# Designed miniproteins, single chains: the designs that were tried, part 44

Each design is a single chain, and the fold is of that chain. pLDDT is the mean over its residues in the fold that is shown.

## One batch from the design tools (miniprotein)

Design m1504
Fold by ESMFold2-Fast:
Structure m1504 (fold): chain A 113 residues (1-113)
Amino acid sequence: MDGTHLVVLVEELMKRIDELSPKQIGVLAALAEIAIEMAKQSSHPDAEESKKKAEELLKKINEIIEKEKLEEAFKLRDELLELFKKDKEKALEKISELLSKEGAKILSKVRDE
């Protein structure tokens, strides 16, 4: 399992960012952070490229959160990252619940790999 599938999910959701709630934007930031951490631990040839891409996406998401003063998004990001550190399965389940059906389906595949 590498961060590539999470990077694809974050990119897909970024195309729909105007449709996302502040909570969903916080989930997007958490997914980008998780993708970076997974890529750091991966020996896959594409891991370094996926990591750099996730870092660029995270920077853009954090700039939106800061500019729009989305305190709820920032707090949810941090809560999901702490949860992922303690319990990966529970974090991915909560993320799936907070995202669209499409996002939930992609996360299910990442969990199984």
Scores: mean pLDDT 72

Design m1505
Fold by ESMFold2-Fast:
Structure m1505 (fold): chain A 100 residues (1-100)
Amino acid sequence: MSLRELAFQYLENYILYEYYYLLGISGTGSVANDYLKKASEHYKKSLELRDQIEKIDPSLAKKLDDILEDYVMKRYSQPQLSREQLLQLTKEKLEELLKS
């Protein structure tokens, strides 16, 4: 897997963690528990991917963290986007970063 693919998967898994976490905390019962489980799985995967990226390029790892923090903060000012829209925006931000 290329560094670009690792970076995209890190951002994707963190965005999916946040997405499922919000669905989990806003719901009740077994459906909410299933979302929280999915959130936990994506969070663990994001940490593994971040560790791999940091070992290759620590500067890129930090820049990706900054993208995720900015994205999470800005989402509070926007209507909740679909999973597909979140992933597309994440991919676009990564492409901008890699062109810099």
Scores: mean pLDDT 78

Design m1506
Fold by ESMFold2-Fast:
Structure m1506 (fold): chain A 86 residues (1-86)
Amino acid sequence: MEEHLRKILERTDNPQIKEIAELLLDDLRAMKDLDLSPQAQKQIERAAELVEKAAETDDEKKVLELLLQASTELGIAFLIEGVERV
């Protein structure tokens, strides 16, 4: 996930894609030290799949859509763990 977000950041000139990708990196770093439930882990796995698909497409509209979906999946993981999003 982190490597795919970095690839998106390196290739994109779109400010909205840059902003959401940086926010997703911050969210991942916040979750790194947490003892995650199996349910929260599944949401993170779904977010990782969405980010991987975003890294593989040349369609900026689809990249933004997939990253917004990934952000939602990470938000659900934070809610499951009872941790406030940073």
Scores: mean pLDDT 79

Design m1507
Fold by ESMFold2-Fast:
Formats: structure tokens, sequence, C-alpha cells
Structure m1507 (fold): chain A 80 residues (1-80)
């Protein structure tokens, strides 16, 4: 990916990591797996779609509990 997509992934990882630190190790691992699956699906999409979805996940990570973020990520993976 471009340096821009890598920087965006790093920003997302930081935001998601802050939420995951509030969770149990098991829940944190499930969140990481679900976000990883979203990232894998997004690797098949346009740069514009990747940017849009990563920005949405970052904003949700700022507002959601760990449990809400996990549910959101699983639902997002099914819709992509």
Amino acid sequence: GSDFVRELRNKLAEAVGKVAKKASDDLANEISAAIGEVGNILSTKSKEEIEKVFKEIEEKAKKYTPEELLKYAKELAKKL
C-alpha cells in the first residue's frame, strides 16, 4: 500500500488499541481479529473506500465500548 494508507492504518491501530486496553485479553484478541478481517477485505477495495472506512472505524473507536467496537467490526466485515 501507499505510505498514506500505512499512516492511516497506524492511526487506526492506535485508536483501536486504546479501546482494546480497556478490555480483557480475550476480548482485545477478538477485536484485533475482527479489525484484521475488515483490513483484509479492504485490501481488495479502492484507496477512496479504504480511507472512508478507516475514518469511520476511527470515529467509532472514539465513541464505542470494547464490546460495541467488536460488534461493529463483525457487522462491518459482513457488509464489505
Scores: mean pLDDT 77

Design m1508
Fold by ESMFold2-Fast:
Structure m1508 (fold): chain A 95 residues (1-95)
Amino acid sequence: MLTKEEAQNAIDLARAAVKLAESYLEKGDYEKALNSLDTAVVYAHLAAEGGYFKEAAEILREVADIARKMAEKTGDENIRKYAEWLEEEAKRLEA
């Protein structure tokens, strides 16, 4: 069972992964940006398992925003659908 400290560390790691994804997106490194977004999603779900549903939902929305920007730059329909799925997941965590 996750401790509150472990859940808080997961939030911090998810936030770091979001910032890293933003940096890679600005550099045009879409593969590394997508991998960093996937890392952020994993840590957001880990934080939710620790009871940090609001913070996890906020992170998933930040990931969705970056994925949406990436979809606009690349024209990748699968990345656009990924962003839409992340918004729905964030809503489910806040229910």
Scores: mean pLDDT 86

Design m1509
Fold by ESMFold2-Fast:
Structure m1509 (fold): chain A 64 residues (1-64)
Amino acid sequence: SGVEKAVEMLKSKGIEITPEELLLLVRSAPDDLTAEILLWAYAKSKGVELSLEEIKEIVDLVRA
């Protein structure tokens, strides 16, 4: 699934998150821009700077 692929992408970048946690993070956002900001902030809190392209790809995978 897209969520599982997104989780594996985040894991490869040093970010551990469950599929359920990632779904909740994206689902809690009212729009894609907010979801992108929340994902960026979460990654930053784990010491990882995601590019805008990586953030958009992950959000798109979770929504697919």
Scores: mean pLDDT 86

Design m1510
Fold by ESMFold2-Fast:
Structure m1510 (fold): chain A 67 residues (1-67)
Amino acid sequence: MIEVDVSELSEEERKALDVLIANPHPSLTAEEIAERAGVSRETVYRLVDKAGVKSLKELFSGKVRFV
């Protein structure tokens, strides 16, 4: 299991994470998450990269835990 320390996230990345936690649906696109969080698509992709996964779908797969 991949553990991601939320304290290492930027303010913008934490906003994107809050949207993901509230809407853990694998059909959500990076653009939809970015719009809901008020951040750029690049911020969502940075969050995916920091989680060590290949895609948003893998974030919802249960492989990643935010601590």
Scores: mean pLDDT 75

Design m1511
Fold by ESMFold2-Fast:
Structure m1511 (fold): chain A 55 residues (1-55)
Amino acid sequence: MIISTRLTADGKFEVTFEGEEMTEEQKKAFEEHLQRVADSTAPGGKAGARALAAA
């Protein structure tokens, strides 16, 4: 299984899975984790982290 993750210019992650499929639960957990990371690393990450903490 190969997982390719790339951060786009918009601060979003693109995820590609190759080989054996992960379970649906594993995919959801992984996507949620990557989205959380993307939110913290997006351009203006200081403001993004603050908004996340306020929510």
Scores: mean pLDDT 60

Design m1512
Fold by ESMFold2-Fast:
Structure m1512 (fold): chain A 76 residues (1-76)
Amino acid sequence: SALEEELERLLAKSTNPDLLAGWRAYRAGDYAAARLYFASAIAEDPTDRAAWLGLALALERLGDHEAARRALERAR
């Protein structure tokens, strides 16, 4: 997915442990854990585009398409 590639590219420049843990959980298929880690990263820095993009991807996998769309708008 182009969005997954974009998130991975942004994560290569990040040292935030919650973002890295969220991406590891997402790649392992643990979308519920990924959602919590990305939500923690947003709580630390609500301007971090990678955190909002990660949250959107996790929400799409969990079937919460409307919440995912809103998170994507925040990632702009």
Scores: mean pLDDT 87

Design m1513
Fold by ESMFold2-Fast:
Structure m1513 (fold): chain A 84 residues (1-84)
Amino acid sequence: KADELAEEGERYKEEGKYEEAAKKYEEAAEILKKELGKYDPRVAEYLEKAGEAYKLAGNMEKALEYYVEAGVIYLRQAVDKVLS
């Protein structure tokens, strides 16, 4: 289901409907947070896509929020791998 929402987001982005695309990526990320946990790298991937879509829509505040959230997840993954 999350993958279906992400595919809809990609279609909206291709159509230049960036706000709609961002909302679909947000929905996909929320489903994955419930299924896989907040810090799963697949959650970070969809949050990054939502951030990109918000940036293209001109919503810099939302774009930065999602880029930061995705970045924290990626950093946590990298630190956990190094520290074991």
Scores: mean pLDDT 81

Design m1514
Fold by ESMFold2-Fast:
Structure m1514 (fold): chain A 87 residues (1-87)
Amino acid sequence: SMETMIEAVKFAKELLEEGKSGSEIIKELKEKFPELGEDAEKIVEALLAYETFKSANPEKALELLRQLMEKAKVSKELIEAVLEALK
C-alpha cells in the first residue's frame, strides 16, 4: 500500500541518517518490508540521489528527484511515496 511504502522510505531515511551503508539499508528494508522486492533498492537509490541534490540545490531537490525517478521508470506509487516521506 502507499502507507506501507511511505513507512518504508521513512525507515530507510532513519537508517541512512544513522550512517548505515546502502547495502545494509537494503537488507533491513527487505527484512522489515519483504513485499517491496526490488523497490527496496529503488528507495535507497532515491535517498542517495536526494542527498546529492540537496547539497547542490536544496530548493529544487524534490523536483530533481521526481524527474530522476520518472526517467528511471520507477512506479508512480513509489515516486509519490518517496516524495511524501521526504516532505
Scores: mean pLDDT 87

Design m1515
Fold by ESMFold2-Fast:
Structure m1515 (fold): chain A 92 residues (1-92)
Amino acid sequence: SSKEEEIKKELQELSQKFVELLVEQIYKENLSKEEIEKLRKEEEELGPKLTELMINNPEKALELVKEAIEKLEEGASAFEIFDFIRKKLEEI
């Protein structure tokens, strides 16, 4: 449907914006090598789960990505964003 196609397009655009903001936040935090490794492990665990949500429930994924972007724009840390995503994925 056109509505589903519009949601998927918006999700693609906002997912790109989310990644750009997250990378900028990680850069600003001047994280240690050990902290970067912890974030990498979080991404390896949560990334596939978020991708599955985007495929199976794009409306819920869009809501999650929008909230994550808002938190990043409010100055949330990379660890806070991954914790937020983990908690939201557990609610599904």
Scores: mean pLDDT 84

Design m1516
Fold by ESMFold2-Fast:
Structure m1516 (fold): chain A 91 residues (1-91)
Amino acid sequence: AQELDEILAKMEANWKAFEEKLKAAGKEVSEEDRALAEEVARRMAEMLAAGVSRAEIEALARELEARLKDNWLAQREAQRGLARIYKALLE
């Protein structure tokens, strides 16, 4: 359990550092990329509430990796959602 919490903390710290670098460079997220990130966040919340098997979470991870490669905001929401679902499966 402790190792997973450490990984999640490092993941959040890495995303925060990445976002800060993008802000310093003046690079903004498009409306389309933001909308997709919100869709991913909603889908993740729904799956967490419904419960999922390990096989389902692995299939979803593969789908999202292929779909979201050029959208860092959506990738962040996918990683956050998958981490929350995976933690629930271990409890």
Scores: mean pLDDT 74

Design m1517
Fold by ESMFold2-Fast:
Structure m1517 (fold): chain A 95 residues (1-95)
Amino acid sequence: GEEQVVAQEHRTADQMPEVTELLAEKLKKEGLDDAAERVLKEGKEVSEALRNAKTLEEALDAGVLEVDLSMKFTSDMSKHRELLNKILQEVEKER
């Protein structure tokens, strides 16, 4: 029941700071500083939502924010990789 949901919410909230810091560091390594700052900011908002959730509905709402954060990270990384591949193709054409 409800007790198990609350326990999972607290566990996820506790893990979010470490996860978002690792995601931000990965973005910074790729030169995506703006995306890294966004992940840290939104990660704090997700952690607060999870910490404050007391019902299944609130937990689902917080889960949507977590999914959105993950999708934005994936989108930023995908766009960066596409750009790097394009640059690599141009360099190879000049050889």
Scores: mean pLDDT 80

Design m1518
Fold by ESMFold2-Fast:
Structure m1518 (fold): chain A 96 residues (1-96)
Amino acid sequence: KRAEIAGKVAQILREAYERARRVALEAGASPEQAEAAGRATVRAIVDGVHNGLDAGLAALEAAIRALGIPGVDEVTARLVEIAREAYERIKAVIEE
């Protein structure tokens, strides 16, 4: 059961990273910017689980705006949505 929970959390984090990277690339980000956006999204989810969602999302918004991606407001909104969804799924899994 513990290994199953760890596997589910890892899958959620990987999916969030891949979705965030795709959103950034679709907006015209470089591969390096897209990787940074994916990593920032995963960090925000992990920080949200430990320190509360608002703190994680604030850090995510700051990190994404610093990357200089085209359509930064739309990208930020999409990545915040991805982070919220992943956070809620992880909380549901670990609170069992």
Scores: mean pLDDT 83

Design m1519
Fold by ESMFold2-Fast:
Structure m1519 (fold): chain A 85 residues (1-85)
Amino acid sequence: TVGVELAHLGAVYLQNGKVREGLIALLLAQELGVVTEDQVVDIISFELGISREEARKLLEKMKEELDEPEVQRLREELLRRARER
């Protein structure tokens, strides 16, 4: 259920213009096996109103930043939020 919550949070963040948080949440949901990469691209495309090709480029750029301390802190915060009772 943590992965399902992350996928939902990702979509909501994208809807509210929080692109970085939304992308990180969706990548975490993918790591947990809840969504495929194609499904993540479809969610990004739909929520932001951009092409699937543009969504893939955005996702790839985000993957390049995964080792940055700010991104790692966001990952931990999103995982904690998804597990919170």
Scores: mean pLDDT 85

Design m1520
Fold by ESMFold2-Fast:
Structure m1520 (fold): chain A 95 residues (1-95)
Amino acid sequence: RERVIALLKEQLADYEELIKNKASKEEVLKKIDEHIDRLRAEEARETDPEIQILLGSLITSYSIVKLLLKRGKITPEEAAKLMAKALKAAIETLE
């Protein structure tokens, strides 16, 4: 549990940094892909079914936001803010 919380807090800090730096679409898409890969690796080794479900939900949210950003339906800032919001909710669920 504590390891997953630490991972999610690290990912949250990445999106907060992207927002502050007014990151490009390419930078935000790259970060989403990195985070999806990390979450998939963590989900694969997780034995707690509640945490597995939470990680799966985050991967789904990331995939949807990635698709919307790729299609130009949301801005890079909106995408980063949506990911930050999802991560905050996930952290609160585990605390």
Scores: mean pLDDT 84

Design m1521
Fold by ESMFold2-Fast:
Structure m1521 (fold): chain A 94 residues (1-94)
Amino acid sequence: SSEVEEILREAIELLEEAAKTADPETRAVLGLAIRSLEDLIREKASEKEAARTLAGIIRAVAEALGRPVDEERLERMVEELDLEGLLKELRRIL
């Protein structure tokens, strides 16, 4: 869907911007995240698949940056297909 694609493209832009100033280890994590999101766009992934992948990226990026994640809130956003909420959480941890 066009809405899912727009959110995934915005997530890619956020990750690409973060990668410009990241150390090599963090940049590798961000690069894997970008590739995963590009694959979802190419495959016209569902909202559910997009939500699960964004949550996984948020966990991986937060771990790489040493930032805490509210797992219960993250799981709720996935269950509710709150892609905008997941995008905002990604922006918060970057």
Scores: mean pLDDT 89

Design m1522
Fold by ESMFold2-Fast:
Structure m1522 (fold): chain A 58 residues (1-58)
Amino acid sequence: ARAGAEAAARESPAGARALEAALKGDTVQGQRGAVEAAARGSSPEAAEGAGRLATDAG
């Protein structure tokens, strides 16, 4: 989860926002950002990590 979340954050600004929102406990914004990062993300690991981060933050 952590490695994939970091990959998402590196690949897209949406991933970076999702990670930041999850760390702040804003699960709704984190989930939305993770979905956007996955849609824009070029790697399956980044997409999976972003989704896991949103779920784990809830």
Scores: mean pLDDT 61

Design m1523
Fold by ESMFold2-Fast:
Structure m1523 (fold): chain A 70 residues (1-70)
Amino acid sequence: SIDELLAELRTQELLPEAVIAEAARTLGVEEEILPLPLPEKMARLEEIDPELAQAVLDYLAERGLTGQLA
């Protein structure tokens, strides 16, 4: 679930690329997402699961890391 993913992410203090990698792994789409540039990783994640992508963005905003997605 999204809540389980967020709980895991909060314990690890990962950088944005690693956070997105964990989200992609959770959805089973890591091979599709991980080769992409960081902005395209987020766009593709939102296309696959918009609720999970928003939760990732909210978590990165909570940590002040959204600027690294540009």
Scores: mean pLDDT 78

Design m1524
Fold by ESMFold2-Fast:
Structure m1524 (fold): chain A 75 residues (1-75)
Amino acid sequence: TPETVVSLRLRSQNPPELLRPPAEAAGYELRVVETPEGRVFEFRGDDQDALPGLLERMREAGVELGEVTESGTRL
């Protein structure tokens, strides 16, 4: 089964607790990575069709979405 990873850059200091419920509902695992350029939220799952709904729920929660990058891996 192919693995899908999405990296989101958030420009606000939103707590991870606001992102976990929509991620879990979409079947994704949330990872938080601190970088010199800012905080990156990474979502990992195997259902790429759930990504649009995840992004919409985060926007509705008032999360500022920066760059979105999707990558897949063949098993």
Scores: mean pLDDT 63

Design m1525
Fold by ESMFold2-Fast:
Structure m1525 (fold): chain A 117 residues (1-117)
Amino acid sequence: DVVFHFSKEQQEGMQRIVEAFSKHTPELIRLAETGETVTFEVEGYTITLERLGETEVRVTITTPEGETEEFVARGPSAEQAVVRAATRALLTVLKKKGYITDEQYAFILEQIEKQEQ
């Protein structure tokens, strides 16, 4: 197991972003159950999650500066696809805010994908 040591500012920033995402848990559950598209904002980042099928979720992230990033998350179920999509969106915001490095982002994402198999 690799342990990353985060500064107080990194920890406080991560906590704020995690809490902001957790407030939208009911909408994420609805997306997994019904396929209803979810759009919300976290610290000026606009995040849209769209189900493309039962096992695929498209994520679009728009930065406060108006730059867009898009990816597709896949899982063995709708619930797992939504969890993977939301987690990668969360990590992407943390990376863009400078709370985690590109290396930390890649490592955390790999560990999550490995544990969900």
Scores: mean pLDDT 80

Design m1526
Fold by ESMFold2-Fast:
Structure m1526 (fold): chain A 97 residues (1-97)
Amino acid sequence: SEEEESSRRAKENILNTLKALDDVAENGKTQTTTVLNSGEVITPEVAELLAQLGARYERLVAEGVIGYESSGLVIERADPERALVSEPLTLTVWPKK
């Protein structure tokens, strides 16, 4: 239940970050977003959404639409299949054109 709730919150934050990327690309305003909070569990579903987010912003950067800066993902592994976020993962996104 708590792990399921953590996964749900992480998915919601990642989806909100995807919306923020589109908003920056469309409206031309710098935004900082929290992708993952400290203590959240990186489940396979969360890892897949993170991969989709990564592919999305890399594509927008390659197209010259945005720049970004990541705090970097900092994880603690108690189990190979279960990673805990030890520091918040943030993205700052800005328009280039």
Scores: mean pLDDT 77

Design m1527
Fold by ESMFold2-Fast:
Structure m1527 (fold): chain A 65 residues (1-65)
Amino acid sequence: SLKEKLKPFAENGKIKLSKLPEVLKALGMEELGGLLARLQALDTDGSGEVDVDDFAKVLERVINS
């Protein structure tokens, strides 16, 4: 599952946006412009981190659109 592929990048259940290029590359997704912008929009308080469950949900929506 997508969530299982994201777990290695997670720290305390969250993934740092700074690791996003590595995550996307590992998943075979080099569509940084679309995916990165959407994930950055979810970082509403500028913490630089996104919950792994939310991260997986965003990726699943993009894949299953």
Scores: mean pLDDT 72

Design m1528
Fold by ESMFold2-Fast:
Structure m1528 (fold): chain A 87 residues (1-87)
Amino acid sequence: MDWVLSTLEVTVADPSQAQQVAAQVEEAVRGTPGVLASSTVVSPDGKSIYVSVVTEDEEAMRRAEEAIRGVPGVSSVTRLGERVIPR
């Protein structure tokens, strides 16, 4: 299977908690089986977190999205873009 790269936009329920939510999102993604790499950026206003994730396959990407949705303080998760990386 080809590796999957996606950018996920995470909407934060409370911008004052954005840094705490981002830390929990990073932990959830890193703990997800099949995640190879991730990076997280918080928007300047704290309303959004952008997570770039590389996974072994589409199933691992779905697990990562589910893990993020389970984080307290996350309102929504949207997949902004996806690329398949040939091996």
Scores: mean pLDDT 81

Design m1529
Fold by ESMFold2-Fast:
Structure m1529 (fold): chain A 90 residues (1-90)
Amino acid sequence: WTPEDIELLRKILEEHPNYSAEQLLELGEELREKNPLAAARLYALAVQKAIEENASQELIDRALEAVAATSEEGARLAEGIRGADRVEAA
């Protein structure tokens, strides 16, 4: 992750704390070619948001697929979301 990626994500979340899962997916798609790691994080947040909102299985699947497709780092984030579902007990 570059400092730019971290700053961008922090700014987005700070300015739009109530982003829906769909909005996070769209933003991730916009950033995918420029900042794949930032996009992967946004897709990961979209997965969490979709689950919290009881969104359709299609939306959850799309978000997970997008996370995994961004990179190996993104694939690790997708797996980490389940295991780090609050890494309380690792």
Scores: mean pLDDT 66

Design m1530
Fold by ESMFold2-Fast:
Structure m1530 (fold): chain A 81 residues (1-81)
Amino acid sequence: MDESTRVMARIYKMLKEGKSEEEIIEEELERYKKENPDASEEELEQERESIRRAVKTVREQIAKGDTTLSELFVASLEALE
């Protein structure tokens, strides 16, 4: 599973746990910083924007229907284990 799918999987799980969009973005960005302590400011901004788009995508899917989210949730559980 590619990195974007793993990020989406974690975001979906955190949304189900009741975390806010900003909390999810900050947690994922802190994880990225911890794994990449020498990342440039540009790389951090690109990652923040990527995470924000992923959160928006998952929220839009939740708002519009559950069938696609069911598949994403299953992928999320598999990706995190």
Scores: mean pLDDT 71

Design m1531
Fold by ESMFold2-Fast:
Parts: structure tokens; C-alpha cells; sequence
Structure m1531 (fold): chain A 77 residues (1-77)
């Protein structure tokens, strides 16, 4: 169930974002559909100073749902 996985990833991302904002830890939570995408996300997160990087390998559909949730969260800010 791609929607359930996307929501679980979104909740993990929200928790990481809260922890980063509060200065508790520097974490990055992301979704990748292939190894090349995973390596790109790892490089960007390391460049941004992330101390803990959590990348979930998901289907393209799950990633689209996850990104939609991220956009909605940013719009509701």
C-alpha cells in the first residue's frame, strides 16, 4: 500500500524536521526510487551537514505521494 508507506515516511520526515529545528539532531529523511537517486540524496544531505541520513527505497508512486505530502506541509506553513 503505497499511500500508507508515503504517510509513514512523511511522519518520519516531520519528526526529523522538528528535531532539527529544536537543535536535537541533524537528520535527513528522504525517499529514493533507485540507487543513483539515493547517492544524489546522500551527497546533498552530507553537504548540508546532516549527521544522520535515513533514505527509504520506494516505488515511484510512493515517492510521488511522499513529495505531495511535503508540498502540502510547506504550503500550510
Amino acid sequence: MNEAIARELFEAWQQAARDNFEGKERRAVAAATNEAEREEILAEARAAGAEEIEIHEVTEETKELFEKLLLEARAAR
Scores: mean pLDDT 74

Design m1532
Fold by ESMFold2-Fast:
Structure m1532 (fold): chain A 87 residues (1-87)
Amino acid sequence: VTEEQFEKAVEAVKKYLEEEGFTISKEPYKEGSKIISEDEIKALVAALGNIELKEKKVSDDKLYAMMREIGLENLEKIKKIVEEYTK
């Protein structure tokens, strides 16, 4: 996976989450808020695409909490988006 493919996947996932009622902000994720930062979206895309990040900015516990709020149906759709841009 190239950096360009990763960036395109992140942008597509950001757009999808905004359409599903999430707010993309500079602030870190807070449980129950539906507010997600760009760094947290990058961590989500990396986890779902099995991509190794050069730096780990988001803890696994926080990532899993965010994934639970997003929900299984949305995570499956996000995974498909990531696969389209990285394969």
Scores: mean pLDDT 75

Design m1533
Fold by ESMFold2-Fast:
Structure m1533 (fold): chain A 77 residues (1-77)
Amino acid sequence: MEEEALKLLEEAGKDIGAPVLARSTGDLVKEGIKNKRFLQAAEYLESMANLARLRKADPKIVEKLLELAEQLRKLAE
């Protein structure tokens, strides 16, 4: 999940021209997963997915970010 989230965020960041934001978001997601803060990690992925959608990124990248966020939310419940 962690490695998958980081790669997906990097792809989203490249697609929307925001690699620094994607990197910092990835660090926050990694920290959240490490500390069992799965809901917070899911919220970071959802935030990036919403930005990517607004910036007209590849719909498949947005879909994968949201699917991964849903998996993290289920781990929190």
Scores: mean pLDDT 85

Design m1534
Fold by ESMFold2-Fast:
Structure m1534 (fold): chain A 84 residues (1-84)
Amino acid sequence: SAALEAAKAELRKRLEELDEKYGEELRKIEEELLKKGITDPEEIYKYLKEKGVHKEVLEYVELVLEQGKLPDQEAADAALVAYA
């Protein structure tokens, strides 16, 4: 619990820092991905890496995709606990 909360806090802080620094570039990337129909996390990461985006922008995308998995995992874990 404490470790998960600490991890979430660090993730949020890093995402806020990167959004502050690269917000406009991140919006353009989101538009490009939507226009190309690239929705799979693995394909998104590969596309941006091959495009040569800034390492910090690539890090932001990786963190967003990783964070997107946490709510589903927590929801699954909560459902398991509620049914036990």
Scores: mean pLDDT 66

Design m1535
Fold by ESMFold2-Fast:
Structure m1535 (fold): chain A 65 residues (1-65)
Amino acid sequence: SPADGLEAAKEIYEKKEEATDEKIANIAKYVEDVMKTSGASEESVYEALSEKIGEEVAKKVIEKI
């Protein structure tokens, strides 16, 4: 669900938990849904994710969508 993606991002950013493949997949599903609904660009999404979860993890999320 969208809540799972937000929770996974929060766990990485706020709790400094490991960016597991499962968390990355959940974030990717949430991001894909947001892009479809809002028309947000891949660049704007990457920038927002990089600020919260770091560039390397954000890149992995973008590669999944």
Scores: mean pLDDT 79

Design m1536
Fold by ESMFold2-Fast:
Structure m1536 (fold): chain A 75 residues (1-75)
Amino acid sequence: SADLQAQIEALEREIARLQALLEEIQARDGTTPTEAQIQQAKELAQQMFDSGRFIPSDLLTQLFYTQIRLDALKK
């Protein structure tokens, strides 16, 4: 449907925005997330999706959360 397509496009734009911001921060600061930080971000993102409850969180967690939401819409 048109509504579904609009939601997909909005999530794809948000993913691109979050990826660009993360790349810009990493390039500026010369740091990358640790594997432990990546795992924690993924777990929190999944918890937020499963519970339907948004928790204010870092850009990495927001990126994973948005990706989970996009993947769910494409099913």
Scores: mean pLDDT 83

Design m1537
Fold by ESMFold2-Fast:
Structure m1537 (fold): chain A 62 residues (1-62)
Amino acid sequence: ATTVQKTPEQAAQELKDAYNLGRSPLTQDPAATWQSWKNFFANQLRDLDWPQAKIDEIMALA
């Protein structure tokens, strides 16, 4: 979705939920995998022209 009608807290929770639904049960390093997930979504938000301040808020809450 390209609409920016979500709060940073809601967006952070959705990222966590998507990560948990998509992650392998065999993930050996959940922290490193989570950091890769956050980095991927931060880049996606930048590509969608989200303000950097909002991206930072979402990443800090996630």
Scores: mean pLDDT 68

